Designed miniproteins, single chains, continued (2). Designs and how they scored, part 67

Each design is a single chain, and the fold is of that chain. pLDDT is the mean over its residues in the fold that is shown.

## One batch from the design tools (miniprotein)

Design m6318
Fold by ESMFold2-Fast:
Structure m6318 (fold): chain A 90 residues (1-90)
Amino acid sequence: SELEKQKKRQELHFEIVDLENEYLEGKISPEEFRERAFKLTEEYVKLASKEELEAEAEHYKALAEKYKETNPELAKIYAELAKKLEEAVK
């Protein structure tokens, strides 16, 4: 159902937020964050419409801009996630 898809997309989004917190706390490496965030984003792509993919890409672009000076490695990963979402738009 559409409600179940919406709930799963929200859960995937919050899992990436939790991964960011673990990364910022020094619990996981940038490489582990990238790998796990990309996997979650691949699951998100399966559940999202074109409009939702575009909105999520803009969100990750904003996060890349937010972190560009304070955490350039994290900013780069978010830019790569945004590009992956943009490339999923057909």
Scores: mean pLDDT 87

Design m6319
Fold by ESMFold2-Fast:
Structure m6319 (fold): chain A 67 residues (1-67)
Amino acid sequence: MSKEEEIKIALELLEKDPTDVDLAILLLKLKYGLSLSELAEHFGISEATVSRRIRRARKKIEEEVKK
């Protein structure tokens, strides 16, 4: 999946659930090129937590694509 396709699907899913922090973190990474360290500092969480949230967001996108 391309970065642009991933951004598009993440935006569609966020439109349905604007409170989805996992998708918001992934979108910030993809659209603005923020590193795991920058995201961790911004959200006040560990880089490991950012990585886990990105993994969950990507799984949601994969499930949406497979429908």
Scores: mean pLDDT 81

Design m6320
Fold by ESMFold2-Fast:
Structure m6320 (fold): chain A 55 residues (1-55)
Amino acid sequence: MAGQRARDQSRQLGLPDSLVDQTGRLAQIRVDQGVPPDEAVQQAVDWGLQLQQQS
């Protein structure tokens, strides 16, 4: 599942649990909208990293 892959990658990159959950949700939403799973995971992880830098 794209959501789980995004959560696993976000955890490995050191994102907080709140961002890990949001990243997983975003990746699944992207897949549901027709984005390929690999692109959805990459987009969601990049989004989470960007938010961490802004915090």
Scores: mean pLDDT 81

Design m6321
Fold by ESMFold2-Fast:
Structure m6321 (fold): chain A 86 residues (1-86)
Amino acid sequence: KWRELLDEMLARIPSATPESREEALKKMEEFMKKNKLSEELTTILLELQIKAAEGGGELPEEDREKAEKIEEAIEKGLPTKEILEI
């Protein structure tokens, strides 16, 4: 599912090429691996990014607070189960 969300984000970028899509996929997979992100967490983060883009770069306060808490929890190395409960 996260690949579908990434494709949706890339479809919103003018001049996205097949090569840039492959680079974005590789970077996302490397990011997920580096931060030990599950597909579930990656899906949530991409959904928040799409929601922000739809809102002109702004998330509602509640969603912004949730995104900040998730980012902090990832930085602290909290278990995926605890992060998903945020």
Scores: mean pLDDT 68

Design m6322
Fold by ESMFold2-Fast:
Structure m6322 (fold): chain A 104 residues (1-104)
Amino acid sequence: MTDEELIALIREVFGLSEEQARALVEFLKDEIGENTLRGIAEAYRAGLDPGLVETILLAEVYFNLLKKGYSKEKAEEYVDLMRKLLRGEITPEEFKKRYEEIKK
């Protein structure tokens, strides 16, 4: 699956602009890895409910942050921020700024 196919799928699932979907795919590839993101995308194409796509993406981000040694509280804050990005409630620029604050 190409990056353009992933961007198109994220746009379809979450109703995001191309710019928002492109930034989100980049962030997700960094956080959960390309193979995990691809697996979720293929599951959606096979009939996985869009609401479960959000749930699985956020759970993978949460688990990877815990594996990296983040506290539960910081991991939950990051997941809440990612959920807002998925819903178009914050810009990719605002997400990146707040994310850098959590990572410190």
Scores: mean pLDDT 80

Design m6323
Fold by ESMFold2-Fast:
Structure m6323 (fold): chain A 99 residues (1-99)
Amino acid sequence: ALSPAQQQVVAEAERILSTSRYTPDQLVDKLSKRLSHLGLSRAQIRAVLEAWLRDRLRRETPLLSDAEIDAAVRRAFDEGEDPSVVLGVAVLEDAVRRV
């Protein structure tokens, strides 16, 4: 389960990404600045965001395999792809498998 501090990271990330597009590094920078009072390192914020994206993909794209979800998380966090774009592509892949 997420700690209260980790829940604040997730809630703020979802708020930011609902109106804006950021790479994971830009998102970590923005969250580190906004949530500096939580005492989380950049690495801890990144780990929370990786877990959040993975859990969201598992919920919203149930027809994708764990390997495909892992590949999507790596595209965002290792390759610097926009998490909103990664999520959108995964949702489209899931939707195509339903037809």
Scores: mean pLDDT 80

Design m6324
Fold by ESMFold2-Fast:
Structure m6324 (fold): chain A 109 residues (1-109)
Amino acid sequence: LKEAFERVKKEHPEIYEALRKAMEAFWKASEAADKAGNTEAAYYFRQAYNHVRRAIRALADGDLETARKHLEQAIEYAKKGLELSKDNPEAVKYAKEAIENLQKALDLL
């Protein structure tokens, strides 16, 4: 992952920054969900986070199709987490921030 992150940062800096922000936001959304006792929402945000990591690896390998599929899966997991987090404003804020950054990354692909 470290080598993949460094490669994407050098070759696609705008995409890298969007994906980095999305990962940070998913991590924070997962923490906010866990603090509220919503382990299911936290699980979905962690799955979204893991799919962003897989997308970065695919991008490092030049596999744009696989990267796009993982980002789409990350958005779907994020939406599931968001639906379960409607009563948690902090989780909602970070989930929306993450989805916005994922959409930006997809638009740049």
Scores: mean pLDDT 89

Design m6325
Fold by ESMFold2-Fast:
Structure m6325 (fold): chain A 97 residues (1-97)
Amino acid sequence: MVVRVTLVGTGPLEDRQTVVDNLVAGMQRLLDLALQRGIVPSSVSRIEVTEDEKTGTVTVTARLDFEMPLSEAEAIAAEVEAVPGVSVGGVERIEVP
């Protein structure tokens, strides 16, 4: 069963690089936790960057797909939430064609 973990980072536009670096650290933590369980990602998205000049905010998003049970993915995602500047936007089952 394939599950998708969505990671999100937000911060000020002037700190864009720091926000991206925090997301990368969260992605690395997620990958390390999965690897400890013998699981490699089936897909890793590019980092999506959305800038809101009106609020002076940047939002960065990445999606990582793994062949694992949903409960295992939720447990790993909860540990990633401890990484500063990163939040878990979702943990969901996806259908693979």
Scores: mean pLDDT 83

Design m6326
Fold by ESMFold2-Fast:
Structure m6326 (fold): chain A 57 residues (1-57)
Amino acid sequence: ATYRVLDVSGSPALRRAGLRPGDTLTLAELAERLGIGPVTARVIFADSLAAGEIERI
């Protein structure tokens, strides 16, 4: 699944990954950018989806 970044101001994880509004990425790409496992990346994505910081496309 691919996600679009909407806002990074409330997400230290998205900012550390070097993401900006309008960027698109997968869960695997987030895990690679942050140097974390897929389970941790999934939690970050779930939190960001709930906060309206990313959307599924």
Scores: mean pLDDT 84

Design m6327
Fold by ESMFold2-Fast:
Structure m6327 (fold): chain A 122 residues (1-122)
Amino acid sequence: SAARRRQEAVERARELGEEAGKALAAGDVERAVKLIEEAARLIAELSEGDIDTMVEAINAFTEAVRAALPADIADEAAEAAGVLLLNLTSLYLNPNASEETKQKALKLIEEARERLARAAAR
């Protein structure tokens, strides 16, 4: 059911967010990015484009990342992870998006990765 898929998306996103936050706390940016990519694919599959499910799952992931990190980097790292997750999820949902739309998303993805690397290095 849609309600069951929504609950599963939120719960799984939270778990992946906890693991991504732990990876960032350890300075393992590559591991964190892979976990964000896994979360993006999962959210795209379970939401089936339902905006409310996407928002709830992305928020659950972002809050889990924030909770796993030291206060001085938590907000910046969580916001960057959220931007990365949102743009990856959008690309998985819209594989036939225009080249301009894809290029804009890829730029935001690259900027978010750089922000995560800087936060993890502090």
Scores: mean pLDDT 88

Design m6328
Fold by ESMFold2-Fast:
Structure m6328 (fold): chain A 58 residues (1-58)
Amino acid sequence: PGLSPAQARADELALPALKEANRVLKETADTMPDQEAIDKANEAGKAVYERRRAEAAA
């Protein structure tokens, strides 16, 4: 609703990546040091983003 195709695509890729990063952060926050939890969450989010971008490009 009101988003350009480029913005809609960015949201489609970004939201799953953000959700995965947040999930990993919540799971790891009480298990490892804050910086390591953040780094692991960012890595997981990046992996989801790259995978979905590749799937969308195929």
Scores: mean pLDDT 73

Design m6329
Fold by ESMFold2-Fast:
Structure m6329 (fold): chain A 95 residues (1-95)
Amino acid sequence: SAAEAQKLLAQAGKLLGESLEYAKQGDKEKAIQLSEQAAKLVEKAGELAGDPESGKKAAELVKEIGKLLAEGKEPSQELLDQFQEELERIGEAAR
């Protein structure tokens, strides 16, 4: 449902934000765990919203973010902006 998709998107965004904060603090394991959880939630949100392609793209972007964190690198603003655009597409499809 649209309401369920929106709830999953909100939760995924929160988890990704927490992942970035843990990465900044040097907690690599927690950062990776949270980014993997976020990726699963955005993929499900896309399916529930009727936009599975945006869900898959958002999940791939979250996995790229997780890989950068695992390499001790910070995600670029461009990568974060692309992720935000895919989340907005899923949210729009859920309307």
Scores: mean pLDDT 80

Design m6330
Fold by ESMFold2-Fast:
Structure m6330 (fold): chain A 65 residues (1-65)
Amino acid sequence: SEEEAVEYLMEKYGLSEELARNIVNGIKTLADAGFSLRTIAAFVKAETGVDLSQAEISEILELLK
């Protein structure tokens, strides 16, 4: 769920709920638009400064199913 993905980012990276939720929504939007995991990770880093691996992006997307 979205809430599981938000809690994952808050716990693992010490992010605020607002920032974690923005990252999760950004990942979901870009994945739905057909962008690769590499491209999604690059956009998240550019927009938020948070450096997520492709494996972590994949894990977040699995939590959103």
Scores: mean pLDDT 85

Design m6331
Fold by ESMFold2-Fast:
Structure m6331 (fold): chain A 80 residues (1-80)
Amino acid sequence: SMKEKMEKAKKLLIELAKKVLDEKDYELLENILESFLEDESATLEDFKNIVENIAKYLIEKVPEKKEEIEKKKEEILKIL
């Protein structure tokens, strides 16, 4: 189901964020993603856009991890 795919993608995105962000920042991100998933109007396309934007943000924070972040982003997008 769409919700199962989005929940799996959220978990993978948070695992990626944990490699880049400190605990305070990835907890904030997790809360934002949970709020998004609770929104009944949220679409799969909206979530894909969030994944893309978060990946770009993480690359800007740690450019040295660009290849790892891009690979993980592709894995996340494939399950959506």
Scores: mean pLDDT 82

Design m6332
Fold by ESMFold2-Fast:
Structure m6332 (fold): chain A 90 residues (1-90)
Amino acid sequence: KEALEEKLLELQFRANKQLVEIFELMRNHSAAPVEEQRKLGEEAIQVVNDLTKTLRDLRDGKISEEEVEAKAREAEEQIKKIEAKIEEFK
């Protein structure tokens, strides 16, 4: 359970870091496709919110460890997808 909390916190840190990076891209590279950058930001915000809820539910005993692992894997895939898209805009 502690290992799952640490994993969720690591993912939340990475997701927040991506959100900051997307904001910097939007501020400094206004010539890039704004619609795609906006959607990317919305996806990153969703990942942060989902991880926050999952961590809260885990601490409150509202979900199983297996469900947390599934949600963590889903978040990792989303973070990886967002990272690849950020690299396209660099």
Scores: mean pLDDT 79

Design m6333
Fold by ESMFold2-Fast:
Structure m6333 (fold): chain A 110 residues (1-110)
Amino acid sequence: SKEDIGKSLLLIASITAILIGSSYLLKTEDPKDEKVQEFLLKQAEKSLELLEEIKKLIPELSEEIEKLKELFEEFKKLVEEKADKEELLAQLNKALEVLTEIEKKIIEKA
């Protein structure tokens, strides 16, 4: 429905803001700092919750959403392993690419 499409786009905008904000944080802060790690993990968890809501609203995109969820789970693992900034940024960029493709498919349904 148009309402489900509208809600999904708002959720995607929220995840996009998380990805951009997390990327900015990684450019300005040490990714090995405990508070930075806690923030990044909370943002990843929030993104996973929002993706689960999108999956319920647009079930035909379940495969693409599950792929994006796997990228966020890998990001959480990289944060916990204290991966280098470059690896964390690369993972966020992969997530943004998949999110952009999901957004495009939803807009094409509007």
Scores: mean pLDDT 89

Design m6334
Fold by ESMFold2-Fast:
Structure m6334 (fold): chain A 69 residues (1-69)
Amino acid sequence: GAEEKKKALEEATEFALKFLEGLKEKIETEYGGKAELKKVDETHFVLTAEVDGKTYVVELDGKKLLELL
C-alpha cells in the first residue's frame, strides 16, 4: 500500500545518507582526502571528494535505490 511505499522510500533514503557519511569518514581518515556531503533534496545526496589531487562525485537518491531493489 501507500504507507509501505513511503516507509521503503524513507529506509532507502536513510541508507543512502548513512552510506555517504561512512564513505566521507573513510576518505578523510584512511585515504587522507577531503569530502563534502550536500543534501540536494529530501531523498537526494551528493558527496564531493578530493583524493591525491583528483575530484570524485558520488550521488545517491533514495528513489533510484528503490528501483534497484
Scores: mean pLDDT 83

Design m6335
Fold by ESMFold2-Fast:
Structure m6335 (fold): chain A 80 residues (1-80)
Amino acid sequence: APSTAERTAAFLARVAEMSPEEQIEEIVRILAYGLAEATTPAARAALAANVARLVSAFVADPRMTEADLLRLHAALEAVA
C-alpha cells in the first residue's frame, strides 16, 4: 500500500503539473475534505500544517499572479 511519504511525493509531482486554477481547487478540496474528516485537535493541527505547506508552495511559485493569490485567499476564507 502507498505510504504517506509515497502519497506526498506523488501528490507534489501532480501539483507541479497543475495550472494555478487547478492548484487552488485541489488545496480547497483537501481543506474541505480534511475539515469534514478531522475529528480531533491533533488531526486538525496536522491538516492546518499540510494546507500551510501547500499555500506556501503556491505563493513561492513565480508563475502565480496577484489575481491567483487573491483567488486562493477568497477560496480558503469560503471554507473556513
Scores: mean pLDDT 75

Design m6336
Fold by ESMFold2-Fast:
Formats: sequence, structure tokens, C-alpha cells
Structure m6336 (fold): chain A 87 residues (1-87)
Amino acid sequence: IQTAREMIKLAEEAVEAAEKGDIPTAIGHTLRMIGLELENPMKDPLIKETMELSLKASMEALRGNIEKARELIKKAKEKLKEAEKQA
């Protein structure tokens, strides 16, 4: 759960950086998210989906798809809330 929350935070920061045109910072956040996913293999499908949606949001922000990135972050937050309610 804590790793999934960190992934959402990094995705939000990557979207903000990309929207401001700070692409190097957005890339840095995305690489950190990839590292966290590789270091923390998840068994809970809702937590795994939250992490995957967060990383996808960061990648969409890097492609300039800011609105799609924000939509993916909202989905990630909803999946995290669902996981927390089932725990």
C-alpha cells in the first residue's frame, strides 16, 4: 500500500513537471517509478493495478497527453481506495 501511494505521488509530480515543460524532471520521476515497480513485486491485484495505472499516467504525461494522464491518476486513486477498504 505505501509503495502504491508513493507511485501515485510520483505520477502526480511527473504530470505537473511535464505540463510545465520540465521534461527532464518528468523523466526522472518516471524512472523512479519503474525502479519501485521492479523492486516491489505485488501479489495484491488491486495494488498491482494501482501501480500500473500510476506508471501509465506518467508515461502518457511524457507523451504530452496530460488529460489522459490525469484520468489514469484518478483511476489509480480509486483502485487504491478499493484495496484499502478490502484490507
Scores: mean pLDDT 77

Design m6337
Fold by ESMFold2-Fast:
Structure m6337 (fold): chain A 87 residues (1-87)
Amino acid sequence: SELLEEVKEILEEAKKKAEESEPKEVDEEVMKELEKLVERLIRRAPSEELVELYKELLEEAKKNPGRVEPFLEAVKEIEKLLAEKTS
């Protein structure tokens, strides 16, 4: 449950940062990188609840294509968190 709570907090922070940020020009390569990283997280997810949070993150980013950077940073933070928990 700790991992689920930490991932949820990371997603909520990403949503807040996206809401507070000014929309930028849409970068298709950044969106493709985000999709690739999220698909990797989904494949490695130990629970359905984590899969749902990862899907929510990607859908929120797709709804805000000019504000994708906070979601990309969130995915990288989640990958770092997972690496730390496996050491």
Scores: mean pLDDT 79

Design m6338
Fold by ESMFold2-Fast:
Structure m6338 (fold): chain A 87 residues (1-87)
Amino acid sequence: MMSTREVFDLLVEAAQSEDVEEQARLLLKVAEEVIRRLEANPDNESIRALARDILAWMERILPQVEDEELRRRLEEVMRRLRALLAA
C-alpha cells in the first residue's frame, strides 16, 4: 500500500515533468491507489477531492498521449474514477 507522502511525491514529480507520457504513468500509479482507497472508504472527502483533481488532470493530458496502451489504461482508470465518484 502506498503512503500519503508517496502519493504527493508522485503528483509533484508529474507536475514537474515536461513529458506528458511520464505524467500519464505517474498519474496511473496515483489513480490505482486512489481507487483502492475509495473502494475501502467511499465517503472520505480528502480521497474524493484527490480523485476529482487526478481525473481532471488526466482529461487534460489524454489528447497529448500518443502511446496507445497508455491511453487505453488512462481511459479505463478514468471510467473507474467517474463510477466511484458518481456513487
Scores: mean pLDDT 84

Design m6339
Fold by ESMFold2-Fast:
Structure m6339 (fold): chain A 64 residues (1-64)
Amino acid sequence: DFEEIEKERLKLAEKKAATEFTQEELDDMKEVLEERLKSVKEITESIKELLKKLEAMEEAFKKA
């Protein structure tokens, strides 16, 4: 149905027009989320390394 295609085009055009009004807020939110994701990844990797060291120590103590 051509009416459905036209509705979708109108919706996309409205969204593009609205981008200028919300650009700063969207950029700020994206930056904060990216920084948080980076911090979580760094913490996760640190915990994984500590767990590996603990497992190695446990195996060493079991063999002693």
Scores: mean pLDDT 72

Design m6340
Fold by ESMFold2-Fast:
Structure m6340 (fold): chain A 103 residues (1-103)
Amino acid sequence: SEREEERELALRGIEELGEAVEGTAKILGTPVSERSRRLLEALRKAAEAYEAGDEEAEREHFTEAGRLLAELAGKTLTPEQQREIGRRLFESLVAIERSRRAE
């Protein structure tokens, strides 16, 4: 299904993002932040909920991802704005991986 394909692309993008975060932390000699780990977890849960068609869980996990991103930026956002940011990050990861697969 299209949702299954997009879940696979998202999970690949999340894995690559996680490797980049871990690699950067290793170079800097610092541990991976708890917030970064929670963000990756929220994105993985959003991808699974998206594939399953669980709109409530999808909304919850996109909102959590956006909340964590807002905190990283030092901003307070509404739940609707948090969900939108989480969704856009997810869509960007899917688009990047889809582009890479076409090369």
Scores: mean pLDDT 82

Design m6341
Fold by ESMFold2-Fast:
Structure m6341 (fold): chain A 87 residues (1-87)
Amino acid sequence: SDEDLEAWEKEVRALLREFLAAYRRALRAGDHEAALAVGRQLADRLTALAEKHGQMESARQLLEALIEETGARDPAVAAELRAYVAA
């Protein structure tokens, strides 16, 4: 429904805002462990939201885009996040 799509988009934007702030800080600090912890949290929460709203395909595409963008800054973190979401 329109309401469900709006709720999904709102919750995803909140996660991305939280994720980008924490993730960018960890990547800039060279803290790969902290970056992975934030990335895994986002993946888990995004998957739970996708199940609730029937948006599993959108969640997969969003995670792929985020991992690809991450790869431009830190290929190692991107590779580990890709492995995590594939499991």
Scores: mean pLDDT 82

Design m6342
Fold by ESMFold2-Fast:
Structure m6342 (fold): chain A 55 residues (1-55)
Amino acid sequence: ASALEAATALLVRESGASREVAERAARQGMDEVGPDASLGEVAAAGARILREWGL
């Protein structure tokens, strides 16, 4: 929960995506790296996913 929210906030700040889009990317990133992954790992995966979506 808190890691997802923190990763979402970072993605919004860095990409300019909406909170809803950033949260979706962060959730998918968390699913890829695992539930115990660090904030940095989740944020990095989410950022890659946003770029793959063209955002």
Scores: mean pLDDT 79

Design m6343
Fold by ESMFold2-Fast:
Structure m6343 (fold): chain A 115 residues (1-115)
Amino acid sequence: ELTTELRIAWDSIIVIKTLIDLGGTEKVRKAIAESLEEVAKELKETDPERAEHLLRISEILRNSPSLEEALEELLKLAEEYYKKAEKNATEEDKPAIEELQEDIEEAKKLIEELK
């Protein structure tokens, strides 16, 4: 669960960075959504919670009317799972939690620069 929560937050941040790098057009968002849906199918048996959340990211990408709204919803998802991971964190998880926190702060700055 904790490892899955960290991966979910990380997946959201990777998608944010990818959208910013590629310009996040409707076509790009649709292509990423389709890729996430295929990955979710593969993960359904081994990591169903992560699979479900990849589908949630896909839904955000498909249903958001703008890049800005998609980025804000993805950031919210990343912060939600970061908080869950931090609450359940062990000493062994601390380095991963710290790296994720830094990546969330970087993503926030990149999103603000686009506004």
Scores: mean pLDDT 82

Design m6344
Fold by ESMFold2-Fast:
Structure m6344 (fold): chain A 77 residues (1-77)
Amino acid sequence: SLLDAVQTLIDQLEKLDSPTVTVPKVVAEAAKLALEGKPEEAVKYFEENRSSPSNETVTVDKKELLEGLKIMAKYLE
């Protein structure tokens, strides 16, 4: 499910001993939308774009990314 995909990302990122993480741009953009108070748009963006054959990566703050992903996960419950 989409919730399982988001939760898997959270679990993987929490295991990293780094203040910054490199993730697909789709993941970072979705988390940013959630942090901006748009969890529905964040979830839709992630669902529509996660199956794309090519994704750029970006380096972002781990804590902010996790906060956004956790907002998305809570919305999907």
Scores: mean pLDDT 81

Design m6345
Fold by ESMFold2-Fast:
Structure m6345 (fold): chain A 90 residues (1-90)
Amino acid sequence: EAERIVREAREVAREAVEAIRRYLEAQGASEEEIAAAVAKAEAAMEGLVAQIEALAKAGDLEGARELLEKLRRETEALRAAAAEAEAARA
């Protein structure tokens, strides 16, 4: 279970970073702006994944699942925003 939660957290974190990049590209952000935002998002996601991993390894599977679910909801919102921005640009 712990390994599964951590694997899912890493996958969702990767999707969040990709959604942020797509959103900024659709908004017409510069390559420099996109690179800076992606780097910041990657650092934040690494921190969240580390927190989820620490909780899961400590046996706090409920706490780990709560953070993962929050990350999933935020990632879904980011993906929706990216899709809306892409549609508006098209």
Scores: mean pLDDT 83

Design m6346
Fold by ESMFold2-Fast:
Structure m6346 (fold): chain A 94 residues (1-94)
Amino acid sequence: SKDEQVRALLDEFIARLRELAATLDAEDAAKVEGLIALLESIVNSALAAGWSVRQLANMLRVTLEWALTQLPAELAARVAELADEFLARLEAVG
């Protein structure tokens, strides 16, 4: 199903974010884990509410743009690359 494809893409993105977090200090790793928790909450709520993939992708884009402003510039650039790949693959599902 599309919901299963969305969940699989999120799980892959989270795995890549956790690999990144493992290379960081405790403070920056905690910021990445906070982002993971936020993404999980949004996707779970959107799927439960029957959101379209397009609506979810739009919400995640806005959320990620905001979240990147809360990260140190070097970390934000690395997360942005992973986020761009995730969003492109998510948009291809819808």
Scores: mean pLDDT 89

Design m6347
Fold by ESMFold2-Fast:
Structure m6347 (fold): chain A 84 residues (1-84)
Amino acid sequence: VEASLEQYLAAFRAVMDALDFSGLSPEEEADMVLKAMGLAVRALPHVLAGDLEAARAVIDKYDLPSEEQREAILEALVAVAAAL
């Protein structure tokens, strides 16, 4: 099932809330926002399909600071999928 624009926007907001922006330069903040958008677009369809292993594999391809942050992103996407 293709996600709606509303579902992608909800996923983007949830990923943004899961990411730590503290101490970043304006350029690093912009890069992190782009990562959040890419994560929402690429991982959300797998979460909606119930394929959490595929979703985690997508998240693992992104250069993220920590395993805890990767798990927080997956949890945020699962919560969005459950609420939609």
Scores: mean pLDDT 77

Design m6348
Fold by ESMFold2-Fast:
Structure m6348 (fold): chain A 90 residues (1-90)
Amino acid sequence: LLEGVRAFAAREEGEVDRDADLIAKSLQESKEKAIQVALETAKRWAEKYTKGEAISHVAAAVRRAMLKLGYSEEEADKFAEEVKKIFEKE
């Protein structure tokens, strides 16, 4: 589990907020674009970390993005789950 003890760990935790901002901006343009950005983010994370860690990271980023745009927790969870299922099929 990543902890904020090391500079690298703190930096990786900060990437959730950055990815959330990118996904939120894309979602304002279209749901399809948001899904593409989320999947690209998951793929990049899977190259450096485990697939499970990549899925967890992207799910957190998607939920945070949805909440920033004023969506409900239920809507955020549904969209995160949708993105997770798409990535798991790959």
Scores: mean pLDDT 73

Design m6349
Fold by ESMFold2-Fast:
Structure m6349 (fold): chain A 74 residues (1-74)
Amino acid sequence: MVVEQARAVAEAAVEKARLSSPEEKEKLIAQVEKELKELKENKEKIAKEFGLSLETVDEVIEIAEEAIAKMREI
């Protein structure tokens, strides 16, 4: 399930950030923010290409935004 996969990936990213230096954490956050921006800008195209509902894509976006917030709180 796409949402569960996104949640698992987000949790892995947060754990990686906890184990990383402050510099590596900032790089990880920047990469996730870049991917999130691309997802937001191409939301309808991505939904169509992967056979996902827009609601599912929105949920993935929310999961990514929460992961970024958690990484910044470390």
Scores: mean pLDDT 80

Design m6350
Fold by ESMFold2-Fast:
Structure m6350 (fold): chain A 91 residues (1-91)
Amino acid sequence: MELAGGAVGVAPDGTAIGVSVRGAPGQAGEVTFRVNGEEVEAEGATARVDADGRTTASGRVTANGITYEVRASAQGTAFASWGGSLRLTPI
């Protein structure tokens, strides 16, 4: 059974960065990164759904000339619920 979870964060310049993860419990997840609603490629992207259904993801995303280290976590559900946390660190 696949679960999905997501989170959104906003950088100090107003850039919105979103992350969604989909996968089966205990396995690597598929991850999608978005900048201001548009899908983007993330460098070093990793994602996992743990045995308890929690989703975690990390990667590097560049927006407005700034590269962000992104870390996100959410409780995965069979009906994609969005209530996760996302941390942005400029590098």
Scores: mean pLDDT 77

Design m6351
Fold by ESMFold2-Fast:
Structure m6351 (fold): chain A 75 residues (1-75)
Amino acid sequence: SLLTPEQLDEETLLVAAAMYLALGRNAYKRGDKETALELFQKALEYARQALARNPDSVEARRLMEEAEKLIEELK
């Protein structure tokens, strides 16, 4: 089965969040707002899980805030 955020370590969660943000921005540049929104929502979920595991993570907080900002821009 596919891995869930709960099955990933902090480092993998941060990498996943950053990857989904990059893919989402790329989709948005191509005019695919629906795909961009889905990818940004996935980035937010991974970033929140990383922050839950390490509340002091500056990187997790940065990724979470960026994902939230991009989601808000599409709503």
Scores: mean pLDDT 84

